# Designed miniproteins, single chains, continued (5): the designs that were tried, part 57

Each design is a single chain, and the fold is of that chain. pLDDT is the mean over its residues in the fold that is shown.

## One batch from the design tools (miniprotein)

Design m18093
Fold by ESMFold2-Fast:
Structure m18093 (fold): chain A 68 residues (1-68)
Amino acid sequence: MAEKIKENVDRLAKRLGVPEDASMDEKVLKLAEKGQITKEAVRKLAEAGYISKETADKAIEIIDSLPK
């Protein structure tokens, strides 16, 4: 399940111009800024070890701060 989320993050990050070799942490933060990732997906990636707890917390904060 987390592998499918990772594949979707990689695909969406590429569309946003993030380099393919960028860390999953960097890709997740970029998607959070653009409203392209859910808090549930961020939590699942952190639980699977694809991103750090600090990155997950930052991404969730960004999502919660988005206008509406």
Scores: mean pLDDT 81

Design m18095
Fold by ESMFold2-Fast:
Structure m18095 (fold): chain A 65 residues (1-65)
Amino acid sequence: MKEEEEKLVSEVAERLMEIFRTSPTVEEALAKLRELEEELRRKGLMNEEIKELIEKYRKFLLSLA
């Protein structure tokens, strides 16, 4: 993994944790997750690792519902 890619993955992971921590409901967390995913796609920052991380996090949130 390139240093730059690893930094991006780490930043996205931290933002995902912040979404979970600051969202009072699973529905709100899922909405914020969709917004983050759209933003990353629009900016062209979506790579295979980021997509996998987001999908794992979505699965985690759905397991809490």
Scores: mean pLDDT 77

Design m18096
Fold by ESMFold2-Fast:
Structure m18096 (fold): chain A 64 residues (1-64)
Amino acid sequence: SMRERALRALREALDLLGQGKEEEAIRKLMEGTGVDEEAAREALELAKRGREEEAVRVLLEAAG
């Protein structure tokens, strides 16, 4: 499902972010979900704040 893809991409992006690879994390979200850079950055910022369900919602809404 798209939700499963979004969660997988988000978890991979958070792992990259933990390694200091923020631009790679954004790229991973875009590639994994098909969203644009703006949506990927918004989702990543929400996830950084522990707001994972809101991050997933942004990805699902932007993926259309």
Scores: mean pLDDT 84

Design m18097
Fold by ESMFold2-Fast:
Structure m18097 (fold): chain A 66 residues (1-66)
Amino acid sequence: VSEEELRRESEIALLTMKATIYLKMGDYDGAIAALERAAEVAADDPEEKARFEALIAEVRARKAAS
């Protein structure tokens, strides 16, 4: 894989971890922001982007229910 692909994967992994931490803290806004950034980084991969968009929708639903 290229260095660019490795950087992208690393950034997505870090953003996903950040979102998980925010969710554990009950910070839905922080989690949504991190997942939105991950979706932007994954823009070249429609499947991965759609996965993050689905997660964002789930977090938004949890926020609305709380």
Scores: mean pLDDT 82

Design m18098
Fold by ESMFold2-Fast:
Structure m18098 (fold): chain A 62 residues (1-62)
Amino acid sequence: SEEELLRRAAEILGMTLESARALAELLKSGSISEDFAIRLIMHETGVSEEEAREALKLLKEA
């Protein structure tokens, strides 16, 4: 389900479900690029590039 994908992404990134949902909306609308999102996630959360890419896949699928 959409909610399950968002929840898993939030857990990987150490962010709230609300923040994960907002990020998913920005990605789906094309307001940010994938590369920009990965860089932003790493900078804000401190997760590895691998973790950021994994979470991004979940956000795009949600």
Scores: mean pLDDT 82

Design m18099
Fold by ESMFold2-Fast:
Structure m18099 (fold): chain A 65 residues (1-65)
Amino acid sequence: GPLEEAREHLEAALAALAAGDSVAAGEHGARYLEAFAKLPKEVQEEIEKQDSIQGQLAVLEEHLK
């Protein structure tokens, strides 16, 4: 579902950025944004309150429990 897709692509985009793979980072970033748009508004707002990518991933992981 969109939560799993958002978490997967955000993790993959972060890993690609760390590896210097800008093409893969852009692809996963685009997939993350598409999945993010499908999330409930309450979850989107919780993610947008985070000031770090790690905080955003933590919100997604909590909603996947």
Scores: mean pLDDT 83

Design m18100
Fold by ESMFold2-Fast:
Formats: sequence, structure tokens, C-alpha cells
Structure m18100 (fold): chain A 98 residues (1-98)
Amino acid sequence: DLAAELRARAESLAPREVLLEIVRLLLEGRYEEAFELVAKHTTSPQSFLDLLEGIEDLVKSLLLESGLADLEEAEKAARFVSPEAVELVREAVERALA
């Protein structure tokens, strides 16, 4: 299960609650606070980049598990490239928290 593998990789880098909080801050456009939270859970530039990749993996897993996107759509949405992508990610996070 690809979604389960993506989730497991992300959750190996930080607790699920921290990952979801980072996604929430990014969805709200609170980039400084999001990156401060990433920095708090990392000790090097490489681990910072690894955690950002983990956030993308978590977002893809949530979109796939919710049925809101296929793999290609989830890949694009995880990059927050459009308002539609942001709304898809918001819906997936809300479903994960319910």
C-alpha cells in the first residue's frame, strides 16, 4: 500500500501531530512559523530537507487515503502549486483529523 509506505516514512521523521501542524501552517500561508517548527525538529540542513520531503509524503498519503486524488494529482497538490491544490490538501487534513 503506497499511501501506508509514504505515511510510515513521514512519521519516522517526526510525530504525526507535528507533521499535521506543519501542513496546517503551510495551508494558512504561515510559512515562517511552519519552517520554525521544521527547524525545531531537525539538527542539520539535510535533516531539514528530509523533513520537508516527509511533509510532502504525508500530504500525498492523506490525499490517496481520502480518495480525493490519484497519484499524479497528489504529487502536484503536495507542492501547493494552485488554490485548487491547497483546497484538496485542506480537505484531506480535515478528514484525517475527524
Scores: mean pLDDT 77

Design m18101
Fold by ESMFold2-Fast:
Structure m18101 (fold): chain A 77 residues (1-77)
Amino acid sequence: SKEEIIKEFKEFADKMIELAKRLGVPEETINKLKELADKGIEEMRKAESVEEAVKIAQKTYDEMLKLLDEAIRKLRE
């Protein structure tokens, strides 16, 4: 169901955000990760099918990973 996809996505997103905090990622970037997750969840709720919700979850997760990777690179500057 879409509800199960959203639940699983929330669990993965929460773990990513918690890891980012432990790695010392700045609060501004943590807030952006939270915003991306929340936006993705709203889009998943509006999806017409489970398949569409899965695609939105994958896209949102990829966007969050990209933001996290960029933040980690900047920590080395």
Scores: mean pLDDT 85

Design m18102
Fold by ESMFold2-Fast:
Order: C-alpha cells, then sequence, then structure tokens
Structure m18102 (fold): chain A 77 residues (1-77)
C-alpha cells in the first residue's frame, strides 16, 4: 500500500497521512500497528501508544505480540 511504501522510505509524516486515509476506509490491526510505528518514529509517543493499543485489541498471534513489544518500548520513553 501507499503507507507501507512511505514507511519503507522513512517518510513518516506522509506515512501517517496515508495510513489515516487507509484506516478510514478499512481499519485493520496491521494498519493500526504501522500508523503507531510512524508516530513513534516522529516522537508522537502518546499517539503511538493509542494506536498500538488499538492494534492489540483486534490482533492475534505474532502481530499481537509485536504490538505488545512495541507498546512496552514506547512506554519506556
Amino acid sequence: SEGEELLRKKNYEEAVKAYQEEIAKNPTAEKYLHLGVALFELGNYDEAIAYFEKAIAIASGVLKKTAQALLEIVKAK
């Protein structure tokens, strides 16, 4: 997706905008996780926490464990 390409290029501000549009159309745990990562990289820790928690609420398996690990990392800031 557009958001994934922007994340790979480390264009975090544009990645946030792209994921917000993608989530408005169809929210998924992976989109919440990726939006949280972009916000974390921008230093928006409170918003990153909120999106990691949204990802955890609807995720399962490896994706849920990944979101939980990232949540603990951002809380340590």
Scores: mean pLDDT 88

Design m18103
Fold by ESMFold2-Fast:
Structure m18103 (fold): chain A 56 residues (1-56)
Amino acid sequence: ALSAEERARRLAQGRAFAAHTRMADEGLSQDEAAARLGLSRATFSRLVAEVRAAAA
């Protein structure tokens, strides 16, 4: 079982990764994708990197 904290982190990572995937389809910049999630570009990039690291 995941803690509430870990579940929240994974949900945020999933949202960031889904938006990152949508960037390729919609021609969005990282700033635009981050803004749609209410995140800074730095936070968005960090969450995407965390998902990629977890998948490796």
Scores: mean pLDDT 74

Design m18104
Fold by ESMFold2-Fast:
Structure m18104 (fold): chain A 89 residues (1-89)
Amino acid sequence: MSADEYVKKAEEYFKKGDYEKAREWLQKALDIDPKNKKARELVKKLTEVIGPEEISDEEATKLFFELYASKIPDPELAKEVLESMLRAF
């Protein structure tokens, strides 16, 4: 149950287009290691893709605050990602 193992699972689901599963595994990884570099990279990719295409706007926004903004160690990066998400809605 290492963070890296959860990130690997998230990557596999992300590549399969299962963004809901990918985000759940990423949330588990960031819960263990919020500074994990692979997890942070996948968070950015998921935020750009999730939008209204796979995840509802409300759920995507919630994930941003819980997973992307709150769990990211770089608040400046979190603000940029948040603005990107808000523009997609």
Scores: mean pLDDT 65

Design m18105
Fold by ESMFold2-Fast:
Parts: C-alpha cells; structure tokens; sequence
Structure m18105 (fold): chain A 59 residues (1-59)
C-alpha cells in the first residue's frame, strides 16, 4: 500500500542522489514494506526502488 510506495520513492530518490548510505537504509524499509503489501503494483514498485537503492549503495 501507501507505505510501500512512499518507501520506494524515498529509496529511488536516495539512489538518484548518489547517497549510498541513505539508499541502503531506505532499501531495507522498502523490502520490509513490500513483504507486508498485498498491492501487487505497490509491491513491484517497492522492489524496483529497493533494487536501485542497493545498486547505488554498492561500491
């Protein structure tokens, strides 16, 4: 639901800004929210945002 979408947006923004630490933190919140969401679209968006954040956090 809404938490998953907002977490995905935050993670994607952190990744786009190149803030690896913030992106990593946001990705954890995104994956947790995705697991609790029954909204397939929000879950998919959260997983995509989390993936981008993890890539930004990678060295």
Amino acid sequence: GEKARRAAEAARRAAEAGDGAAALTSSHQVFKAAEMSEDEEARREALEGGELALRAAAP
Scores: mean pLDDT 69

Design m18106
Fold by ESMFold2-Fast:
Structure m18106 (fold): chain A 60 residues (1-60)
Amino acid sequence: GSVPEVPLPKYGAKLKPGQDDLAIHRAISLDVRKLLAEHPDMPLEELEKAITEILDKHYN
């Protein structure tokens, strides 16, 4: 069995009223997958920035 230690949130961003968190998470995952597919050797700093922009797009 799994030992639950330190509750980790699935994501840190807040949902808009009436939004489905699963739908938002799926949209973010698609955008991230596209980013990684087009830029597999992207530096970590640029990757973090791009992911933050994707998150802002969906959690604005």
Scores: mean pLDDT 67

Design m18107
Fold by ESMFold2-Fast:
Order: C-alpha cells, then sequence, then structure tokens
Structure m18107 (fold): chain A 60 residues (1-60)
C-alpha cells in the first residue's frame, strides 16, 4: 500500500470516529448520567488521538 493510500485510510477512520463521538455526545446530552456513554466516548477519543498521531508520523 502506498503512503497516500495509508493516509487516506487513516483519515477515513478518523472521520468515522469523529462522527461516532458526535452522535454519542448528542445522546449523552439527553442522558447525562449514562456512565456507559461517557466511558464509550472516552474510549473513542483515545482511539482518535492514537490515529491522529499515526497520521502525523506519515505526513512527515
Amino acid sequence: MSKKEKMLQLIGEILRLIGEIFDLERQLQRQPDDAALRARIAELRARQAQLMAELRELDK
């Protein structure tokens, strides 16, 4: 796989995660005491940070 193809795959996964986080945060606004939703959002944010770090390394 080329560097550009790998970057596009990472960008696609990051965008997917951003969308999932947005949807879950919207759900959390309606159910603010849902501990499972808070934990899920935190997990996805950690994954997003990891993928963004990988993207930065490839963008050098």
Scores: mean pLDDT 82

Design m18108
Fold by ESMFold2-Fast:
Structure m18108 (fold): chain A 77 residues (1-77)
Amino acid sequence: SHMDELLELFKRDGEGALEYIEELAKQGNREEAIRLAERVVELLEGHLELPDFPEELREPTRELIERLRALIEEIKS
């Protein structure tokens, strides 16, 4: 279904974002990695406030936010 395709794209894009942020931190760009992660969290939290945001994406989005927040704390350590 179109929703299954959207969910798979969301998962792929989420993993790509995490990988990119981790790579920035590994390259020594820790402050930039943190700022990018915080900006992505802000955008995802904004999506959850939209009334028409797909129900199937709500839990995956919350999980991605938690993973990004955990990554921010790891980079800060």
Scores: mean pLDDT 83

Design m18109
Fold by ESMFold2-Fast:
Structure m18109 (fold): chain A 92 residues (1-92)
Amino acid sequence: LEEEIKKLEEEIEKLSKKLVEENKAKNEEEDAKLEKLRAAGYQPLPPSEPVSSLPPEVQEIRQNVVKDTADNLIRIGDLIQKLIEARKKLKE
């Protein structure tokens, strides 16, 4: 049980770090594409405008970030649930 708890905590930490790193990389990719578009004369719309008003390249990046974040949060949630169950067994 103690080894199981340790492994679950390590996996949660690894996935959390991976999520942060992947999110940072996607934000940098979006910024780089927006900078290229500005150099080409693109005028970005205010943040209140719908995502559909953004260039397709930027929309794809944002959709991928949302999907990847959701998928990773589900995986982390599953591991947290297993950790809770393992801790309950340790108390028994």
Scores: mean pLDDT 71

Design m18110
Fold by ESMFold2-Fast:
Structure m18110 (fold): chain A 78 residues (1-78)
Amino acid sequence: LTEEQRKEIELALTLMKISVLKLELPKTPEEEKAKLYEEIAEELREAARLAKELGDEELAEEFEKEAEEYKEKAEELK
């Protein structure tokens, strides 16, 4: 695999993890939602970094914005 292909796979895996975490949200007790939102934000920041390294600046900005939104949701539930 090329370095670019490896990063594409890493991004895909990160996005799959984010999807799984989001699917857990409606099943998660309120006391645990803040932690789950923080995990989603962290994975979105990783996705943004990978997108930027792949040259997709717009996609990276989109992921960074979504990560910030989830971080704010986590803080709101504290």
Scores: mean pLDDT 85

Design m18111
Fold by ESMFold2-Fast:
Structure m18111 (fold): chain A 55 residues (1-55)
Amino acid sequence: SSKEEAEKYIKENVEKAKEDFFGFIKEIAEKAKIDLSNDENRAWLIQLVEEIAPK
């Protein structure tokens, strides 16, 4: 699923969240085929990155 792909990519590339948070969100969305124009998908993905990656 796109959620599983996103979670895997975040865990493998957690350092990117510290360098460019929104750029990393876009990269995950492209990799996992997540539509960021959908408000629910965008909110969910941001929350997932914040949960996995240290702020």
Scores: mean pLDDT 79

Design m18112
Fold by ESMFold2-Fast:
Structure m18112 (fold): chain A 99 residues (1-99)
Amino acid sequence: APLDEAQLRAALDGAVEALTAEAGRLLAEGASPEEVRAFVRRAWRVFAHDLLARTPAELQATARALLAEAGARIEAAVDELAALSREEVEAIVAAAGAR
């Protein structure tokens, strides 16, 4: 079904949360920052393609702008997680309920 703007924003927020949590989990499990960035970028491209396919024509420009903003947020979050020690990443993942 075509997304309305509220559904579009909710889907983006959910994807940012889910991918940030999974990135943290992978880092806690010993994945390299390079492997995690490659995973996140691939997953984000798939998500963006599918989201745009479900977005009505009148919301396409809004969706692309929101995707660019959300994509920048997730890259920043992965960089922050990659800069932490393994123990700090494990603590964040535990607090977020992602395992």
Scores: mean pLDDT 82

Design m18113
Fold by ESMFold2-Fast:
Structure m18113 (fold): chain A 60 residues (1-60)
Amino acid sequence: MVTLEATFESLERAIGAALAIIGEVPEAEVKIDGNKVTVTVPDDPELVEKAREVLERLKA
């Protein structure tokens, strides 16, 4: 499994990112700690890249 972490500007942004990951990468596990989102993805390059793109898109 691959773990990705992203820190967002607020808890609201972190929650939005977690919901987007759940919707777009349902195979992933998501944890929220304040404004930090931790995403654990199966060791599948396609799923890892998709999760990374979602986090980058929502951080902007």
Scores: mean pLDDT 82

Design m18114
Fold by ESMFold2-Fast:
Structure m18114 (fold): chain A 86 residues (1-86)
Amino acid sequence: SSVEQQLGQALADLGAVVQSGSLADLEKVEAQFQQLAEQAKDDEKLYKTAQAGLLLIRTLKAQQEGDRAAELQEELLRLQKEIEES
């Protein structure tokens, strides 16, 4: 399957994990996005999409740990805007 199709699946998996609240499942999806970011490095839009997924996972972990979730959310929104403008 294409990197684009794999990113679509990883985003669907992330949505399911957000509903479960499982930190271990977040770490598994994070590993998927890390691999996809490496595969997408020559495609700016796909690479930024993978980075947005990683930043969302970091935000969710930070929320559970009571850390800098607001700063990570601002960076995620900025990156999402760049993807839309690409």
Scores: mean pLDDT 80

Design m18115
Fold by ESMFold2-Fast:
Structure m18115 (fold): chain A 94 residues (1-94)
Amino acid sequence: MSTTQSIERLAEFEVDGRTVELVLVLSVSSALGGAAVASLVAVVRDADGTVLATRTLAVVHAPTLDEARAKALELLPEAVERAREAARAGEAPP
């Protein structure tokens, strides 16, 4: 969905000459009575800045944006590990 209320950069690091950006995407679903959705997404770029892969690492639902953000941040260490694996694998975007 294209209606994102907030995008937050949580981390940026390098793996084997590639740049990995970990982004938190927060949105509210009117269809769910205003329930919040938080997605942790890894964006992998090569040395030229070309996007090689985007990976959704976690999706959490909560009654509020603050609760969704807090739950997503609890998954951050696992998400960082998965983002590093994606960068090493050299996965291309679908």
Scores: mean pLDDT 75

Design m18116
Fold by ESMFold2-Fast:
Structure m18116 (fold): chain A 62 residues (1-62)
Amino acid sequence: MLSEKQAVERAILVAALYLMRGASDEEARQAAEDVLKTLGIEVSEEEVEEILARAKELLASR
């Protein structure tokens, strides 16, 4: 089973990829949520917002 940490890291990377390709915040959020649902991880709206924030931070850092 994929660990929760690995699932969250994948969701962050997918959200970052969507944002890099010009997707909206809402599209990136939905993509992150879909990744977590596919991996069997249930998350709150607040946790999805944190993932989106981490994705934006990843794009801003080297």
Scores: mean pLDDT 79

Design m18117
Fold by ESMFold2-Fast:
Formats: structure tokens, sequence, C-alpha cells
Structure m18117 (fold): chain A 90 residues (1-90)
């Protein structure tokens, strides 16, 4: 219970580091700007809500791309796979 805020802050920094490297690679491979995903995920991770940050961040980033619903579903699948791998490393 003690240092809960420090643990959440450390988690947010870890998410930022892991997402920064992976997101840059994913953006290069797909040609899409996914920087908003990292921004939202890191912000909510600092509040202890990794799951909501990953989901909401992905939704916001994808919504700005103007691509088809099928393409959005494929991209979000890749993003969620990355999020699950990050959660295993946290």
Amino acid sequence: MEARKAAERNLAKKVEELMGARLDELSKQTGYDLSKWKEVAVKLAGRGDIEAGMVLGAEIAINELGISEEEKQELIGRMMDMADELKEEL
C-alpha cells in the first residue's frame, strides 16, 4: 500500500519507454501516426489505469486515421497484442 503513487509513476515511465520504442517501429511499418496512443496510455497509467489507457488511446489514435473499419480492426489487433506484451514486461 505504501509507495502506491511511486509504483504508478514508475509504471507510467515504463509504459512510456516500452511504447516509445515499439510505437516508432509500428508507425514506420504501417505509415500511420500513433503518437496519440502513447500520450493517452502514459497519462492514464500515471493514474493506475493501464487497461483503459491502452484501449482509449488506441481508439483515439485510430479514429484520426480516416481508414476503413476493417483496417482499423486489424491495426487495433496489432496494438492490443503489443499492449499485452508490454503488460507482461511491467
Scores: mean pLDDT 73

Design m18118
Fold by ESMFold2-Fast:
Structure m18118 (fold): chain A 85 residues (1-85)
Amino acid sequence: GPQLEAAAREAGVPVYHVESEEELKEILEKNPDKIYVISTDVLGHFASVIAKYPDKKFVVVDDSDPQQVRAALALPNTIAITLKK
């Protein structure tokens, strides 16, 4: 969501927007060996896709919790994934 996107941009973490399962799969395949910081809404929409990548590292954040968002973005080799508006 908007808080994760703003915090990621401030931290210099790459931000990707997804609106489909195909876009999410493409982002995951093009960005191997990353920690994927996702909002709870991304998890809610794409849980079935995420479950197909048990080898990948996902950190789910509540967009309304700035402490949780900042802690996740401080991890090494992160990218942020948010829902397209």
Scores: mean pLDDT 84

Design m18119
Fold by ESMFold2-Fast:
Structure m18119 (fold): chain A 55 residues (1-55)
Amino acid sequence: SARDEKVEEAERRLEELMRERGREAGQPEERIEEWGEGAREAVRTLADYARKLES
């Protein structure tokens, strides 16, 4: 659905933002990858919660 597409886009944007912020902060690549994965999980969790509120 269009909403699922927006969630996927939000995941990518947040991951990209976290990678940029981590690089600016001089974080190691392993940490940046971990933060990126965590960000995607957070977005999915919030999206699931939002879906329940919309019903």
Scores: mean pLDDT 77

Design m18120
Fold by ESMFold2-Fast:
Structure m18120 (fold): chain A 81 residues (1-81)
Amino acid sequence: SAAQAKLEAILAELKKFFQEEVERIMKRLDPETAEELREMVARGSSPKQIIDFLREKGYEQLAKELESRMLAKFDELQAAG
């Protein structure tokens, strides 16, 4: 259906945006935490799991930035039609 195709397109764009944001964040982490994050991404960890991991490792500002940007992107994609 047209509604299903639209939802699938939104989820695909959100997934792509999340992957780009995670790559950006990895460059701002220490090497050990960046490696742990890479392993989490490889095993398909959710955005919530990655945000919680960043907070646990003391990267609270990066976790907040990721959460805020994901919510803003979701709102943008819903509004775009």
Scores: mean pLDDT 83

Design m18121
Fold by ESMFold2-Fast:
Structure m18121 (fold): chain A 69 residues (1-69)
Amino acid sequence: MADEIAEAVARAIKKYPELVEKFVELLNAGDLEGAARVAEEMSRKLEQDGDPLAAEVFRRVAEELRAAA
């Protein structure tokens, strides 16, 4: 399970490196709401690419970040 999640994250980084960079920058700045929005955008794009596992991972990340903000 953890290895599948790591692989899904690796695919997201490869396909959308600019969004991943923005996500990390927002997390480092403490902008949890901004980071959640980027995670939602990544989830939508990954779903369109036919990668439902990666999309689900980022959807969950967005939900958790909003709950913590």
Scores: mean pLDDT 81

Design m18122
Fold by ESMFold2-Fast:
Structure m18122 (fold): chain A 55 residues (1-55)
Amino acid sequence: SLLLRIASHDTGLSEEQLLDIYRERKAGVSAAALGKKYGVSPRVVRGIAEAVELE
């Protein structure tokens, strides 16, 4: 997916890590907790989840 590749390049995370963020968000993990875990802002975590939904 183009959006997922762009997000991967911009964040330095693999596409698999982006999918893990999406799955954890769907499981109810907060954007703040995921941001701390993956070293990105909570806003970026929300943007990743939205990018995956657009696939």
Scores: mean pLDDT 78

Design m18123
Fold by ESMFold2-Fast:
Structure m18123 (fold): chain A 72 residues (1-72)
Amino acid sequence: DAEKKAKQYEEQIKKDPNNYKAYYNLGLALKELGKLEEAAEYFKKSGFLAPDTDLGKEALGQAHKIEKEIAA
């Protein structure tokens, strides 16, 4: 259940606002729920927190892809 996963990751972010993995996972859950604009925002937050990591770079790529799809 993507809704339950989103709530779980929101709780992780509340406990650790620098948890870039939780932001990435929340982005994935929001994307599954069709909340594309919110998903892109959380992917960008993940990437901004950890830009030098493979996950952070992947997160920025996910955000760019979604932003292009929304703009079309």
Scores: mean pLDDT 84

Design m18124
Fold by ESMFold2-Fast:
Structure m18124 (fold): chain A 69 residues (1-69)
Amino acid sequence: GREQLLSLIGEILNIIGDIIELEEELERIKKSDLPKEEKEKKIKEIEEKIKELEKELEELRKQLRELKV
């Protein structure tokens, strides 16, 4: 029980860390001197990665709720 809970919390924290790193990368790209077309492409790619991680985070949160007894 508790070991599974701690494992899920660890995975959740890792995904949150990954999202923070991607948000920082997104901010760097927005402030960069890159051409508009290249900026838009990179922003879109990072936003898609963030959405995938947010989806994984929601799935882990569901598992966490199911283990809370």
Scores: mean pLDDT 82

Design m18125
Fold by ESMFold2-Fast:
Structure m18125 (fold): chain A 79 residues (1-79)
Amino acid sequence: SSRAATLRELGERHFAAGDYETAAKAYALAVAEDPDDAAAWRNLGRALRELGRQAEAAGDHESAARMYAAADRAFAKAA
């Protein structure tokens, strides 16, 4: 849908700015609108992986593990 495309573009813009939390939220909304958009699922996985890396760098290993698991699930949906 046009809304899904707009949400994916919003996610891409925030991802490029390093705002991975907002990017992940936008991509999550995009895949809720269009669950068959493999590109949006891959982009969600990438944003969640970057959130995992940020949590690791902050010493929050529990949040990092949750983000990496969520990223793996998103990448599986893209396959």
Scores: mean pLDDT 90

Design m18126
Fold by ESMFold2-Fast:
Structure m18126 (fold): chain A 95 residues (1-95)
Amino acid sequence: SKEEAARRVLEAADRLLQAVKDGNYDEAIKQLGELVRAASELADLMAKEDPEKAREFLIKVTALVLDALGAILSKNYEEAIRTVEELKRLVEEAV
């Protein structure tokens, strides 16, 4: 279901937040990858109901993922936390 897919994204986001707070760069990159995979699955389910809303969701998720990746690579963990929290809000609003 869409709710189950959203839960998987939120769980990956929480694991990413924990890795960032722990300063674990390798784990943060791994969890960001899992988050992208889960978000893509959620977007596919959204597209079955409303392809336009799914497209808008994917555009916003992509921008936040790129911002989070940049923050992690630059060791700006405070910005990474901020960006992931914004992504969590976007997912919660999508369902």
Scores: mean pLDDT 87

Design m18127
Fold by ESMFold2-Fast:
Structure m18127 (fold): chain A 89 residues (1-89)
Amino acid sequence: MAEEAIKLAEEIAKAILEQLKELKVSREELAEKLREGLKSLNVPEELIEEIEEAVLKGDEEKFIKLMAEVYILLSDHPKFKKAREELEK
């Protein structure tokens, strides 16, 4: 179900956030590196801007939700494909 896929993506986003905290970089440097990475993966500019804002503001909950959306968008897994269809409605 879409809710289970979203929850899994959120857990992955949390793991990413914890790894990024280990890098001991500033929020500004983190936002810049994430922008370049997401842009190289063809993530929509609007979503990249929202992620940058969440990082700069230190909004971890919003960051996790937005990164979960990125993971769902980029994943070819069948359950994430279904989650994308439900989110677009």
Scores: mean pLDDT 73

Design m18128
Fold by ESMFold2-Fast:
Structure m18128 (fold): chain A 60 residues (1-60)
Amino acid sequence: SPLEERYRRFEAAIEAEIERLKKEIANETDPKRVAELQEQIELYEKKRERLRKKLEEELK
């Protein structure tokens, strides 16, 4: 469905951001910056989980 396709695109965009942040962590030596990046990943993971739950609730 168009709604499912739209949600999957949004999920893919969030997953791409998580992967980008993970790559930044791999190259980061400042422990404070690593902690900030990890916190951003956790926020994106929570957004992805909420999006998945919303999609499941709205699917026919």
Scores: mean pLDDT 83

Design m18129
Fold by ESMFold2-Fast:
Structure m18129 (fold): chain A 92 residues (1-92)
Amino acid sequence: MTPEEIREEALRILRELLELAKKYGFPDDFVAFLETVLAWAEQHRDDPEVVLDTAIRVAEALLNYARDMGKTEFEKKLQEILERLRELREQL
């Protein structure tokens, strides 16, 4: 993948993570924070590494929360997403 394709995939994953947080009943203030993080990543879209590292950090934070809350199905989905993001990071 090109750096531009990796950036677009990372932004797509960030949007998916936001929708998953809403679906799995994360607090409204946390969802608002994720919307702010997504907006910040969009502002830095000229740097694929920054966008991808942001997506990785968001996925890790969501994974820790899912584990703490015992949301097993969400935890599994986040592990799969995080592995995909790390594979993309190795291509940059």
Scores: mean pLDDT 83

